Designed miniproteins, single chains, continued (2). Designs and how they scored, part 79

Each design is a single chain, and the fold is of that chain. pLDDT is the mean over its residues in the fold that is shown.

## One batch from the design tools (miniprotein)

Design m6740
Fold by ESMFold2-Fast:
Structure m6740 (fold): chain A 70 residues (1-70)
Amino acid sequence: DLEEIYQSIVESAKGAVELFPEVKPLADEAVKLMQQAVNSGKEEDFNKAAQAVQELQGKVKELAEAAEKA
């Protein structure tokens, strides 16, 4: 269900921003692109959304690893 996938991405992005406010621009972009993909149904839009989600996840991982070293 595409709506459930969208809701899952929104909740994940919200959680990421609560932990690391600096990722808000990446989180906003991932949510925006996923909403566009769900609305359009186009594979190219889902590919863009997936890239944005991967970038958000990568940044969260970097920040979490940096926090462990502090």
Scores: mean pLDDT 81

Design m6741
Fold by ESMFold2-Fast:
Structure m6741 (fold): chain A 95 residues (1-95)
Amino acid sequence: SAEEELLAKLEEEVRKAEEEIAKSDEPKARELRLELLYKLIKRQIERLGISLEELEEQLKRVEEGLKDVELTEEEREELELYLEAVRRVIEELKK
């Protein structure tokens, strides 16, 4: 029941954020997407008990894997946004 309440609240927050993003022009839309990703990643890390060290190792592996992958401009922009959100979580955890 507590998990169901948390999921319902998360779904409502995601829905509201998506509506705001859809109504927003760049660069505001990108910043709103970044904030949404940051919140989602942070909650996932808290729920799973992922350590700072594990998160930093995962980020490093993703960055190393990207050296050998051809990405479209859209895929690169989405991935850069995701990596920026992960780095924001790491910096907050270091404080």
Scores: mean pLDDT 77

Design m6742
Fold by ESMFold2-Fast:
Structure m6742 (fold): chain A 65 residues (1-65)
Amino acid sequence: VKTKEELKALARERLESGNQFKEQKNYDEATKAYQEAAVLASELGDADLLKQVEEAGKELKALVE
């Protein structure tokens, strides 16, 4: 994955996977997926996408803490 469009698609896919794992109560996998999405969003420089990932991770924390 090299293009900006591909990075954004991959980051959104990781965010969606994290949400799915969270619903399945697979919190370790959800955390990993959100971390991968955050790294990709950061590399892309997409502040809106990064904010979405941060909000999702915050919701996950509320479920496990």
Scores: mean pLDDT 80

Design m6743
Fold by ESMFold2-Fast:
Structure m6743 (fold): chain A 102 residues (1-102)
Amino acid sequence: AEKAEEGAKKAAEGGKAGVEGSEDVVKGSGLAIGAGGAASAAAIMLKRGSYESAAESGEGAARLGKELAERTGSEEGRKKAEEGAKAAEEGAEFARKAAEEA
């Protein structure tokens, strides 16, 4: 549970950092909003015990975070977006395993 919440938080932080260096500000902003929203949804679903929904939202956050990392113009923004995506992916994996054990 704690790991998935941390993943969601890191995904949101990575999204914000990615926007700051984005070469396509409009596309980058959309991806960051999407990644942050999906990460937040994952955290909420996890707290509600909806592990499958938490996994799906976390997977979405990871996907959008990876796309944002590819579009950021700053090395620091890219690293933070990659870290956020990885954290979201690890959180989603945890939630998916919890859903299978339920």
Scores: mean pLDDT 65

Design m6744
Fold by ESMFold2-Fast:
Structure m6744 (fold): chain A 74 residues (1-74)
Amino acid sequence: SEEQRKLFDEAAKKAGLTPEEYRALRLAVLEGKSHEEIARELGITPEQARELITRAALKLVKAFGGDVLTRIRA
């Protein structure tokens, strides 16, 4: 939803996500895409997509706590 996107955008800014980390994590969490689908959309490898998502998730967890990704997706 638009509201979920706005909450995600706010959290990403506060956690210090890069544009690449932001795009990869948004596709995974808000759009439910696989690493392979994200890799195709961003023009990178599935391993690079996984690495971006992992780094983004760790930044969010460090800033807000372990349930933040579930709250954004819910």
Scores: mean pLDDT 80

Design m6745
Fold by ESMFold2-Fast:
Structure m6745 (fold): chain A 79 residues (1-79)
Amino acid sequence: SDEEEFNRLMKEIERLIQEMETASPEERSKIAREMEELLRRAGEIVQRTGNEALAERLRELLAKAQAVLQKLVEEQLAS
C-alpha cells in the first residue's frame, strides 16, 4: 500500500518535471505547487516507513525537482 502509493507519487512527480520544461510561465507556477505537494506526501511515506531505499529515491528526485524550481524562481526574479 505505502510502496504502491510512493511509486505512483514518484511517477507523477517525474511527469510534472517533464511538463514544467515545456509549460508557459503561468502553467509552471501551478505545476511547481502540485510538485511540492506530491514531494511532501512522498516524504511523509518515507518518514512513516523508515525505508532507506525509498529515502534514497526521494532524495534523488527532490534534487532534480529543486533544480527545476530554482530555475523558475530565477526566471521570475529576472522579470
Scores: mean pLDDT 81

Design m6746
Fold by ESMFold2-Fast:
Structure m6746 (fold): chain A 73 residues (1-73)
Amino acid sequence: STEEKIEKLEKLVKELEKEVEELEELIEELRKEYEETGDPFIETKLLFAEFVLNSSKYLIEEKKKEIEELKKK
């Protein structure tokens, strides 16, 4: 029931947080490459990766709020 739903959401949040860590690592690598090359294709990849990162962080916060609401009953 409520406990089961909380557990499922907490697992989803952990999976999303892992994906965010991987994406942040990719962004740092792309930033270093862009600093060295000034390649507009790298800039495009950075903009896309930053967008995905921000969207994923927003989703994590929304799911965390849902967990807190469920815990309050």
Scores: mean pLDDT 85

Design m6747
Fold by ESMFold2-Fast:
Structure m6747 (fold): chain A 66 residues (1-66)
Amino acid sequence: MDAALAAANAAPDVQALLTRLESLSLVSGSYRVALQAVQDALARDPSLTAEQASEIAGQAIKDYLS
């Protein structure tokens, strides 16, 4: 499935998280990796919840900074 199509069909809370991460990704590389990780997760599972997406974003940032 296309990542952009998966994002468009995601829950509104997840779409809001993606929009926030997009804005932050312009300022920091850690948020850029978080955005990519959430987009990749949505491509695999379009039913991803905002909580799951937030956990994936947080883990990606931790892995990037480690």
Scores: mean pLDDT 75

Design m6748
Fold by ESMFold2-Fast:
Structure m6748 (fold): chain A 69 residues (1-69)
Amino acid sequence: MEKELELAKKQAQKLIEFATKLSENPALKDIAQQLVDALKQWMADPSYEPQAFALLRELLKKLEELKKK
């Protein structure tokens, strides 16, 4: 259980760094900021995991839309 919590925190930190880099793009700024906030919530409370991953999926959708432009 303790190892799983440490792993989850490390994954959340990596995703926060990823989202922060994407927030430099104006088209992704709002969703990237929401994801950072959700990931911080998930690090404090595991029950926020579904919300964090829903925002991650939305961010990935917007990235795919930008590739088509």
Scores: mean pLDDT 77

Design m6749
Fold by ESMFold2-Fast:
Structure m6749 (fold): chain A 95 residues (1-95)
Amino acid sequence: MSISEENLEKVKKAIVWYVEEELPESIKEKYNFDENDMEKAIKAFLRYLEEELKLPRDYMPDGTLTIIAQRAGLSKETVRKAFLLIVKELEAKEE
């Protein structure tokens, strides 16, 4: 799966924005969200998907995917592929 580094960074920034602006303060506090730490912010988003929404961490709901794609200025397909790569990289660091 070929995703440019530029597009990966756009998706990471869009996820951080989504956690900061769209998620409740209680969720941000519960998962130790830090807007100055991209990895920590993305981990907060993944824990939100897994623990609050009961979804696989590699699955982004269509509504969330649409919002992130609009923020990143990318297609939903590109965001979905980039998200899978981001999840894979973070899981490799946790294991």
Scores: mean pLDDT 78

Design m6750
Fold by ESMFold2-Fast:
Structure m6750 (fold): chain A 88 residues (1-88)
Amino acid sequence: SELAARLAELEARGRELEAIPEITIELIRKNLPLVEEAARLAGELLVAEGVPQEQVDQRLEQARKRYEEALEKRKPEIEKELEEKKKE
């Protein structure tokens, strides 16, 4: 299913983010819009196909938590890079 493939891509992007030894602000900017767009479209399609909203929310939440956990682990480094960019 196309909607399942889009959700799987979001999950795969989260795993890729976890595997990166360093996360830069540019990498976050590049990936966040794609992750958000994929999640939105996957959610809409699943609901449109009659999947209960609760199940959609659970799947999206799992994918999002994985992505957020990866970002939180790197947050101090991200904040430092952002602060350096602001000084320019």
Scores: mean pLDDT 64

Design m6751
Fold by ESMFold2-Fast:
Structure m6751 (fold): chain A 85 residues (1-85)
Amino acid sequence: SRAELRARLAEELARLRELLANDAPVEEQVEVLERIVRLEAEGAGLDPEAAVAELRAALAGLSDAEKREAIRGMAETREALLAAA
């Protein structure tokens, strides 16, 4: 259901926020963000693997510091959208 999907997204976003707050390894942050992106795509009736490929392309060639900044921005945008819904 939409409510179950939203609850799972909220849980994964909270996990990502904890990883960001604790300056966890970038690989762990990317793993959680990939799960979020798959859930979003599934909820929207889009291809989850295409969504993950787009995320990977957006992060490709970035340093770890640049990836952390990009991931933080992506988390903030999603947190705002979830709060508004």
Scores: mean pLDDT 86

Design m6752
Fold by ESMFold2-Fast:
Structure m6752 (fold): chain A 103 residues (1-103)
Amino acid sequence: NAAEVVEYALELARKKGLSEETIKQLELLLEEAKKSNAPAAYAARRIGMTFAAHARLLGDEETAKRLEELGERAAKALEAGNYEEAYKYIDKAIELVAEAENK
């Protein structure tokens, strides 16, 4: 479900040392997901949009666009039942945010 996808992203983001701002946004999204019990695909899109918004704040529109694309690809994979592919896209998105924050 949505909460499981957000929790996975949050745990990986913490492990990779993403900024406190990004971690806080994922924590808020997790609380929203727990209350609404939304589809997993919705969570993947919201994760991509959250990361993209942060990349834009860092002045990186190219990375923001790629993060939105990764969120959409993860969502489509979840809608198709391809959870392994979805998590690969989430992993790539988190690595891309980590790179943008440390450049």
Scores: mean pLDDT 86

Design m6753
Fold by ESMFold2-Fast:
Structure m6753 (fold): chain A 90 residues (1-90)
Amino acid sequence: EARELIEKGKEAWKKGDLETAYKYYLEALKLTPSSDEELQAEAAINLARVLAATGDEIATTLAIMLLSSLISHLSPELSERVRKELDEIV
């Protein structure tokens, strides 16, 4: 389900198809229950990475906002992982 969509997104990204990767990561995030913090963080990180990879300032801002909003809601370990990814995008 959500994990399978993340893998499909990674496959699309390998082919340089950022639009398809974005769609798969977005659907993965939408299908991930809020109780599965690890999967939520992984889906959000991949979505933010593909948004930043587009080079679009609006997409990059959206990626920063997405990761920033998750930091306060995730466990300390997952928040640290998301924070490191945010630092790489900024």
Scores: mean pLDDT 80

Design m6754
Fold by ESMFold2-Fast:
Structure m6754 (fold): chain A 76 residues (1-76)
Amino acid sequence: SMAEELAEARLKEYLEKLEAEKKKAGVTSLSPEELEALEAQRLMTYARLLAEELGSDAPVREAAERVLPLARELEA
């Protein structure tokens, strides 16, 4: 689906920039706790991008709404 492709593309750009920044700063080793926190943030970002890119595309908005509770649970 186009909406998932757009969300994936934007998320990929985000992650590539983040990885390049970390590598440049010498932050190449993260603790398991830091990795889990990063994954929770990635999930939240993905859900937000899906909702934002699709707007009124109801089926994918519903999918994004299903992901948001899971992302919030991971943050708890």
Scores: mean pLDDT 59

Design m6755
Fold by ESMFold2-Fast:
Structure m6755 (fold): chain A 68 residues (1-68)
Amino acid sequence: MLKYVTEEMKKRVREAVEQEAAERGLPATDEMIEDALKALDNYKADNPDAEVTDEVIREIVRAVVGHH
C-alpha cells in the first residue's frame, strides 16, 4: 500500500514511465507503473523531508523501466 504518493504524483509517474518506455521501444505496462510508484513511496519513506522533483521521478522511472 502506498503511504506517501499522492494522485498528482501517480499521474507524473505514469507519464514518466510512458516516456521512458517509448524511448526504449517498449510498451508501458501497469507493472512498470506499479514498481515505479513503490520505488517513489520507498524514496519518500527514506527521505521524508525531500522534495519530489521531476528529476527524482525520472531517475526512479529510468531504473525501474531498465529492469523490465
Scores: mean pLDDT 80

Design m6756
Fold by ESMFold2-Fast:
Structure m6756 (fold): chain A 62 residues (1-62)
Amino acid sequence: MEEAEKQIEEIEEEGKKRLKEVLEQDKLDNASPVELAARSLDVIGEMEDKKIEIRKELKKQL
């Protein structure tokens, strides 16, 4: 359980870094608000999927 929480924290930190990188790239590309939102959601969704997998494994053990 404690290890799973650390993994979730790492995923969140990685997600924040990737999100920031995507936002900086979007500024350079002069992306529309819709495109920026879509790219941001893609990064968030990927990180959320990883967290869901960890939580499912934890629940399966319970």
Scores: mean pLDDT 74

Design m6757
Fold by ESMFold2-Fast:
Structure m6757 (fold): chain A 78 residues (1-78)
Amino acid sequence: SEEEKLLEDFERAIENLLKTLDLLKKQGKLTDEIIDQAKQELQQTVEALLPKLSKEHQKKLQELAEKALAYLEKLKAE
């Protein structure tokens, strides 16, 4: 379905984002500003997608986003 594709695309985007941030961290180039920008863009994407999804898929989107945001906060705390 279109909704399942949106969730798959979102999950893939998160995986790619986290890989990019991990690479930047290993290179000593990861800044709080980069993390804050990633967090803001993730939150904006969630807000844009939520109205397009069923209640069940909204819950899955929110769970994926919450896990990603928790990782970003942990990276920033270091």
Scores: mean pLDDT 85

Design m6758
Fold by ESMFold2-Fast:
Structure m6758 (fold): chain A 74 residues (1-74)
Amino acid sequence: MPSGRELGEELQRALETLSQEEAEAKLAEIKEISIKRAREWADKNNDPELGEILVAEIEQEYRELVEELRRRAA
């Protein structure tokens, strides 16, 4: 099951190596994949409430990473 926290840590390490443009594109791609997996997992387990919680956590982690990336680019 996707974890927003682990996703954030893994992506933050990647951001140290990638350009700002590449890092932002990577973040968007991983966010979409993680959200899709969370919703598919919730659907399979008939637990849409948990799916929404997971999506919210992934979205929050993504926003924090993008904001940090943009601050560093500015």
Scores: mean pLDDT 75

Design m6759
Fold by ESMFold2-Fast:
Structure m6759 (fold): chain A 91 residues (1-91)
Amino acid sequence: AEEAARAAAASAEAVAEAARRGDVAGAAGGAVGAIGAAFEAELAGASEEAVRLLEEAARYAAEGAKYAADGDAEKAVEMAEKGREAAEKAA
């Protein structure tokens, strides 16, 4: 669970950094990483609450990537930071 939470937080941070650079592909990659972390936590038998928080982190990371694609770096970073916070709560 802690490893998946760290991976999800790092992925959300990657979305924020990519958005600041205007790197749409990098933001999408970060979102995929966050989704993967949630999935791996579920397969590893993490608690229902931890999986739910990691799924929330993945949704925020995906929304951040969407805003990055739309050229809204400010909202992309805001969503990515919410994703990181959700991932940290899963630890």
Scores: mean pLDDT 83

Design m6760
Fold by ESMFold2-Fast:
Structure m6760 (fold): chain A 99 residues (1-99)
Amino acid sequence: DKEQERLIGELSDLTGLSRGNSENLLKALEFNKDNINLAKEALVLLRLKGYSDDLINKLALSLSKVSKDEAINILKNIKEGKLSKEEVENLIEKLESEK
């Protein structure tokens, strides 16, 4: 899908995500416009706060493996500044330890 490829590329360019991690995250969000905008805003905010591209990629990969509703809730909490860097790192660790 040419439109999906465009959305994947745009998310990667804005956030420092790999193309594969952008694709997996957007698939988990079902390419929903509001959820894509939420993901862009949340992950760009993390970059502006000095989070490494590696950490942002790990977060996106973890979010692609949870339920859509859980991923949306986490992204909202990030956008609202409710999670510290340590809390984000602990969240990634917990999600990575599942399997």
Scores: mean pLDDT 83

Design m6761
Fold by ESMFold2-Fast:
Structure m6761 (fold): chain A 55 residues (1-55)
Amino acid sequence: SLGQAAQAGDWERARQEARRYSEETGVDIDDRTLERLAQDPEEGQRLLDESVAFL
């Protein structure tokens, strides 16, 4: 998953998962959000959930 890829430090995979997530949800995931997911997966996931809720 996106969070797991970011947590593992696999930025290439994290960006690929982010692209797929954006295609499916319409939410654009920037590098800042990926960094947040790597540092604090729970906080990063909350930011993603809020972005989707505001659509």
Scores: mean pLDDT 70

Design m6762
Fold by ESMFold2-Fast:
Structure m6762 (fold): chain A 96 residues (1-96)
Amino acid sequence: SSMEEEKKFAEEKMKKIKELLEEAKKAVEAGDEAAMREKLAEIAELLEEILKNVSEELAKEVALEVGKLVAEVYALYNKKKGKPTIEIDPSKLLPA
């Protein structure tokens, strides 16, 4: 394939990946971990298709971008799940 064809192929698959990332974020907000995992698996499959069909340089750029976007999904997931279990209780500073 020409470099232009590879770029168009990557752009089309990246559009689908970005749509799936938004669906994964919605699944996180809904508390649907199964849907989140399903969307992330579909993203991984699309990424593999890109990596098999484009140059190593373009593959590295796409993998880096997808990695950053997937990290954002996990950050939202962790934020939604995270209550800090270690809180400073002022009552513990005074003997009972």
Scores: mean pLDDT 78

Design m6763
Fold by ESMFold2-Fast:
Structure m6763 (fold): chain A 83 residues (1-83)
Amino acid sequence: MEKLEKAEEIIRKVDNPIVQLALATSLAAAKNKKLPSSDEERKKAIEKGEKAIEEILENPNADVETLVKAALDIGDLRAILLA
């Protein structure tokens, strides 16, 4: 998804080591394909990922906590899309 890639790029440009570590960790987890065990958990992860993408695109200067949460939610979404 083009929006997913744009959100990841915004997070990568954040000059904060905690945010960068969260993004790197979430992307590494996605490659391992450790998926949620239930369909309900997958739906929630997709919804969180989509909301995180929208939030980052609307507010690229969000606080560190918001950027860390978005990086993790994007990683979960990417893992589901790779399955």
Scores: mean pLDDT 73

Design m6764
Fold by ESMFold2-Fast:
Structure m6764 (fold): chain A 81 residues (1-81)
Amino acid sequence: SAMDEAKRAIRDEAVARARAAGLSPEAVTYLLLAVHELERGDEEGVAALRAHIAATFPADTAAILDAILDEARARLRELRA
């Protein structure tokens, strides 16, 4: 569906941005888990994953992941409107 294609494009762009920023495969995995929770609308799951990212990765990496997640969140909200 057009919705599934749009969600895939949001995931693919998030991954591409993380890789372009030089983030590890592990960081990309956490990003994909967080984007999945955003797609589900699981606010508690998103908050838990953001806390885990902040505790697990260096501050610079966590900040880049947060910026990518905020962009993905905004785009997913547009799809629901």
Scores: mean pLDDT 84

Design m6765
Fold by ESMFold2-Fast:
Structure m6765 (fold): chain A 79 residues (1-79)
Amino acid sequence: MEALARRGFEQWLALAPEERAAIREAVRPLAEEAARAEEEGDFERARALAREVAERVAAALVALGADPEAIRAMMEALL
């Protein structure tokens, strides 16, 4: 489990800075909504939105050629 999650994180770090910036910008509205939900004490909504952010990041990484299983393991380790 952890070895696959580490591989996913290494694939994220191996992306060009511009690709990481593009992924961050794509998920920014959901990440901001998740942060707002956490500030408002709606932890169930914050967790659901954080999961949605993680799923969109995972999908973008897989589209760029990352290993789907490694990215899924990384997502599960972060959530």
Scores: mean pLDDT 76

Design m6766
Fold by ESMFold2-Fast:
Structure m6766 (fold): chain A 87 residues (1-87)
Amino acid sequence: MDPIELYVKEVMERAVEYVEEAIKLIEKGTKTDLIVAYFLLAMVASAAEQAGLKEAAEKLREAIRALEEGDLKKAIEYAKEAKELIE
């Protein structure tokens, strides 16, 4: 297995946990928590896209966009929708 295939497999096996952690970090709302949430969502979005979960990847990208805009409520909403699509 090449490094990209291994990365996608390992991230997708824990994707739900990573998204749930990101949601909790957004709910805490500190600058550090939001930065960590951004990286978790970006990691899962990349892996989901490579795994062919296009709709989940799109929702994760919308969550990231909402974080960049400071709309924490929309970020949580899109992240929850992405989690449901991954489950």
Scores: mean pLDDT 86

Design m6767
Fold by ESMFold2-Fast:
Structure m6767 (fold): chain A 57 residues (1-57)
Amino acid sequence: MKYRVVDGAGLERLSGVRIPTGTVLTAEELAARLGAPASDAERIAETLAQLGLVERV
């Protein structure tokens, strides 16, 4: 499953990590970019989607 960053600026404010708006990543790639373990990847991606920072594609 893949996720698109829809609010890169919001994601940077929340996480301190810059990922450009429009970037498409797997949950595992997204977790890795944020410095989180792969075991938390789906939970993190779903939380960010609920916050409106990423969307499922």
Scores: mean pLDDT 84

Design m6768
Fold by ESMFold2-Fast:
Structure m6768 (fold): chain A 110 residues (1-110)
Amino acid sequence: KEIEEYFEKGLKALKEKDYKTAIEYFKKAAELGEKSEPSEVIGLAYGILAVFYAVIGRFEEARKYADLAVKHAPNNYDALFYAWDAYVLTGDFEEAKEVLEKMKELFPHR
């Protein structure tokens, strides 16, 4: 419940273009997620953080969060898409290719 609450607050901040507040809420959701069972909400929060860290040049954190997004939400299109985007931005093209192939396999008719 608390993870979902922070995630929803993050989404609201994103809609308001308050990126600093959005990152803080997604980070809180992700930190709680480290001690919990994998879930799509946690994986999506990790994926969003991966893209944010990649954009600001924090490539080690971006890769870490992209890996966590794939681990926690391996069948969620949005989580996989954010992980793919982060890997492309960090130059991790082999990991990006693996995620893209998985998305094509899971969503061939999207």
Scores: mean pLDDT 82

Design m6769
Fold by ESMFold2-Fast:
Structure m6769 (fold): chain A 98 residues (1-98)
Amino acid sequence: MSLEEEAEKVLKEFMKIALEVIKGIGEIDVEKAILAGLRVMSIVGELLVWLHAKDEEKVREFIELLKELNERLRKRLEEKDYEGAFKDIEEFEDKVLA
């Protein structure tokens, strides 16, 4: 599997999980759901920037961290911990933009 194919697979999985998180947050706090959506878009944009830069090391690190986030978010969804899911997304965005 190429690095680009692995990135696409992990990103599609993230988008699917993130949508379910955003829906869950929206049942509690619509404003937080909007902010979560914006943070998700920021994360996607950052990965696309690194893919364009062809920095294979950074793309691999990003994919690995995104896989870990996906596992955390799945657990949050199972527990219906939408506040924890929002914090996980916020922490990840802050980390990848640093």
Scores: mean pLDDT 83

Design m6770
Fold by ESMFold2-Fast:
Structure m6770 (fold): chain A 96 residues (1-96)
Amino acid sequence: DPEAVAALEQLLRGHELMLEIAKLLKNEKYEELQEKYGLTPEQIERLRKHLETHGVETAQALIEGLRALLPDLTPEQQALVERIIKVLEEMIEILK
């Protein structure tokens, strides 16, 4: 299903972007966040607080949902979902 593959690729890109933002936040690279992604200081503070309070639980819930889908997916879709799960696991490691 080309539409399902495209949706998973978009989801992967979104989570890869959030992982990079989380890494920059953890390393206090606020100037880089402003220059590279156009985030305001207020948006950076809101993102940091949201990730610190809800990031781990949200990522865990997404991993659980994605793993539940794996048996019903094509090999191409499974490969994309496994990549998304890996990105989410890296996010949890960063956020703790």
Scores: mean pLDDT 86

Design m6771
Fold by ESMFold2-Fast:
Structure m6771 (fold): chain A 82 residues (1-82)
Amino acid sequence: ELKEALERLIKEVEEELKKKKVVIKEPPDQELIKDYETRIKLIKNVEEVEELGKEILSLIKEGNLGEAKAILELLKERLKEL
C-alpha cells in the first residue's frame, strides 16, 4: 500500500528526470530539499504520497532538476524503512 505508492512515485520521478534536459543549471535549493526531507519522513498514508508526488513532478517540469534528484534519493531512503 504505502510501499507500493512510494515505489510508483520513485519510478515516475526517475522517468521524468530522464526525459528532462537541463536548460539552466543553478545550485540546488538546500532549504527546499530539507523541507521535502521533513515531509517525506512524516508520510503515513497513500494520499500524502500522491500529494507530495504532484509537487515533485511540478519541480521537474519547472526545471528544478537538482532538487528533484536529491528528493528522489530521500524517497528511496524512506522506502528502505518500510
Scores: mean pLDDT 77

Design m6772
Fold by ESMFold2-Fast:
Structure m6772 (fold): chain A 67 residues (1-67)
Amino acid sequence: DRAAALLAEGRALRAAADATFGPLLNGEVPSQDLAEKYGHLTNQELLAQLAADLARADALEAEAAAL
């Protein structure tokens, strides 16, 4: 089912965004890879990246709903 595949992709993107930015935004100690890639960003910059990923997830879910 194409709609189910698009919904799964959108949900996976949301989960990945939360897993990537959640620890950083909560002040948790990130993995070394996350610290090297994102640890230099401000909370405002982290929120902007999270918002972009969530907007992409919303677009995938909207496309699924249109099918």
Scores: mean pLDDT 78

Design m6773
Fold by ESMFold2-Fast:
Structure m6773 (fold): chain A 64 residues (1-64)
Amino acid sequence: SDLAKEVEEELRKQGFNVLSGSVSVEGNELIIRLLARKGHQLYEVVVKYDKETGELLSKEIKPL
């Protein structure tokens, strides 16, 4: 969806290479999970939105 593309674009602007992604719906949350690389480090990126409003609820970037 558009939200997943926006997250990927934002990450690329921050110097990340997006390798893979998935989108799921859990209750009232749209959850975008991305695997991304910056330099030699891999990251899991998890972004949660309210599925009705599109409001950003949380964004986490975790080194792997």
Scores: mean pLDDT 84

Design m6774
Fold by ESMFold2-Fast:
Structure m6774 (fold): chain A 85 residues (1-85)
Amino acid sequence: LKKKAEELIKKAEEAIEQGDLEKAEKLAKEVVKVGDELLKAGDYKSALEAYKKAIEIFDKVGVKDPKLASELTGNMLRAIGGLLD
């Protein structure tokens, strides 16, 4: 899962460099899904890192999605809570 997130992030960054913002957005959404899997597996640190990278990519491509932002914030808080338990 961690390696899969890293590979998806790299592909998303390459898509941004090529000007393929639609591909970058799609890959960032896949990073979020891998982050969710990491969160469910108890890998809170890797989940948090994946969510942060996905947010960075969404910001670079200009995605404005309040529902997605809210869901990501909630999942990041759950990951932080898991790190404190």
Scores: mean pLDDT 80

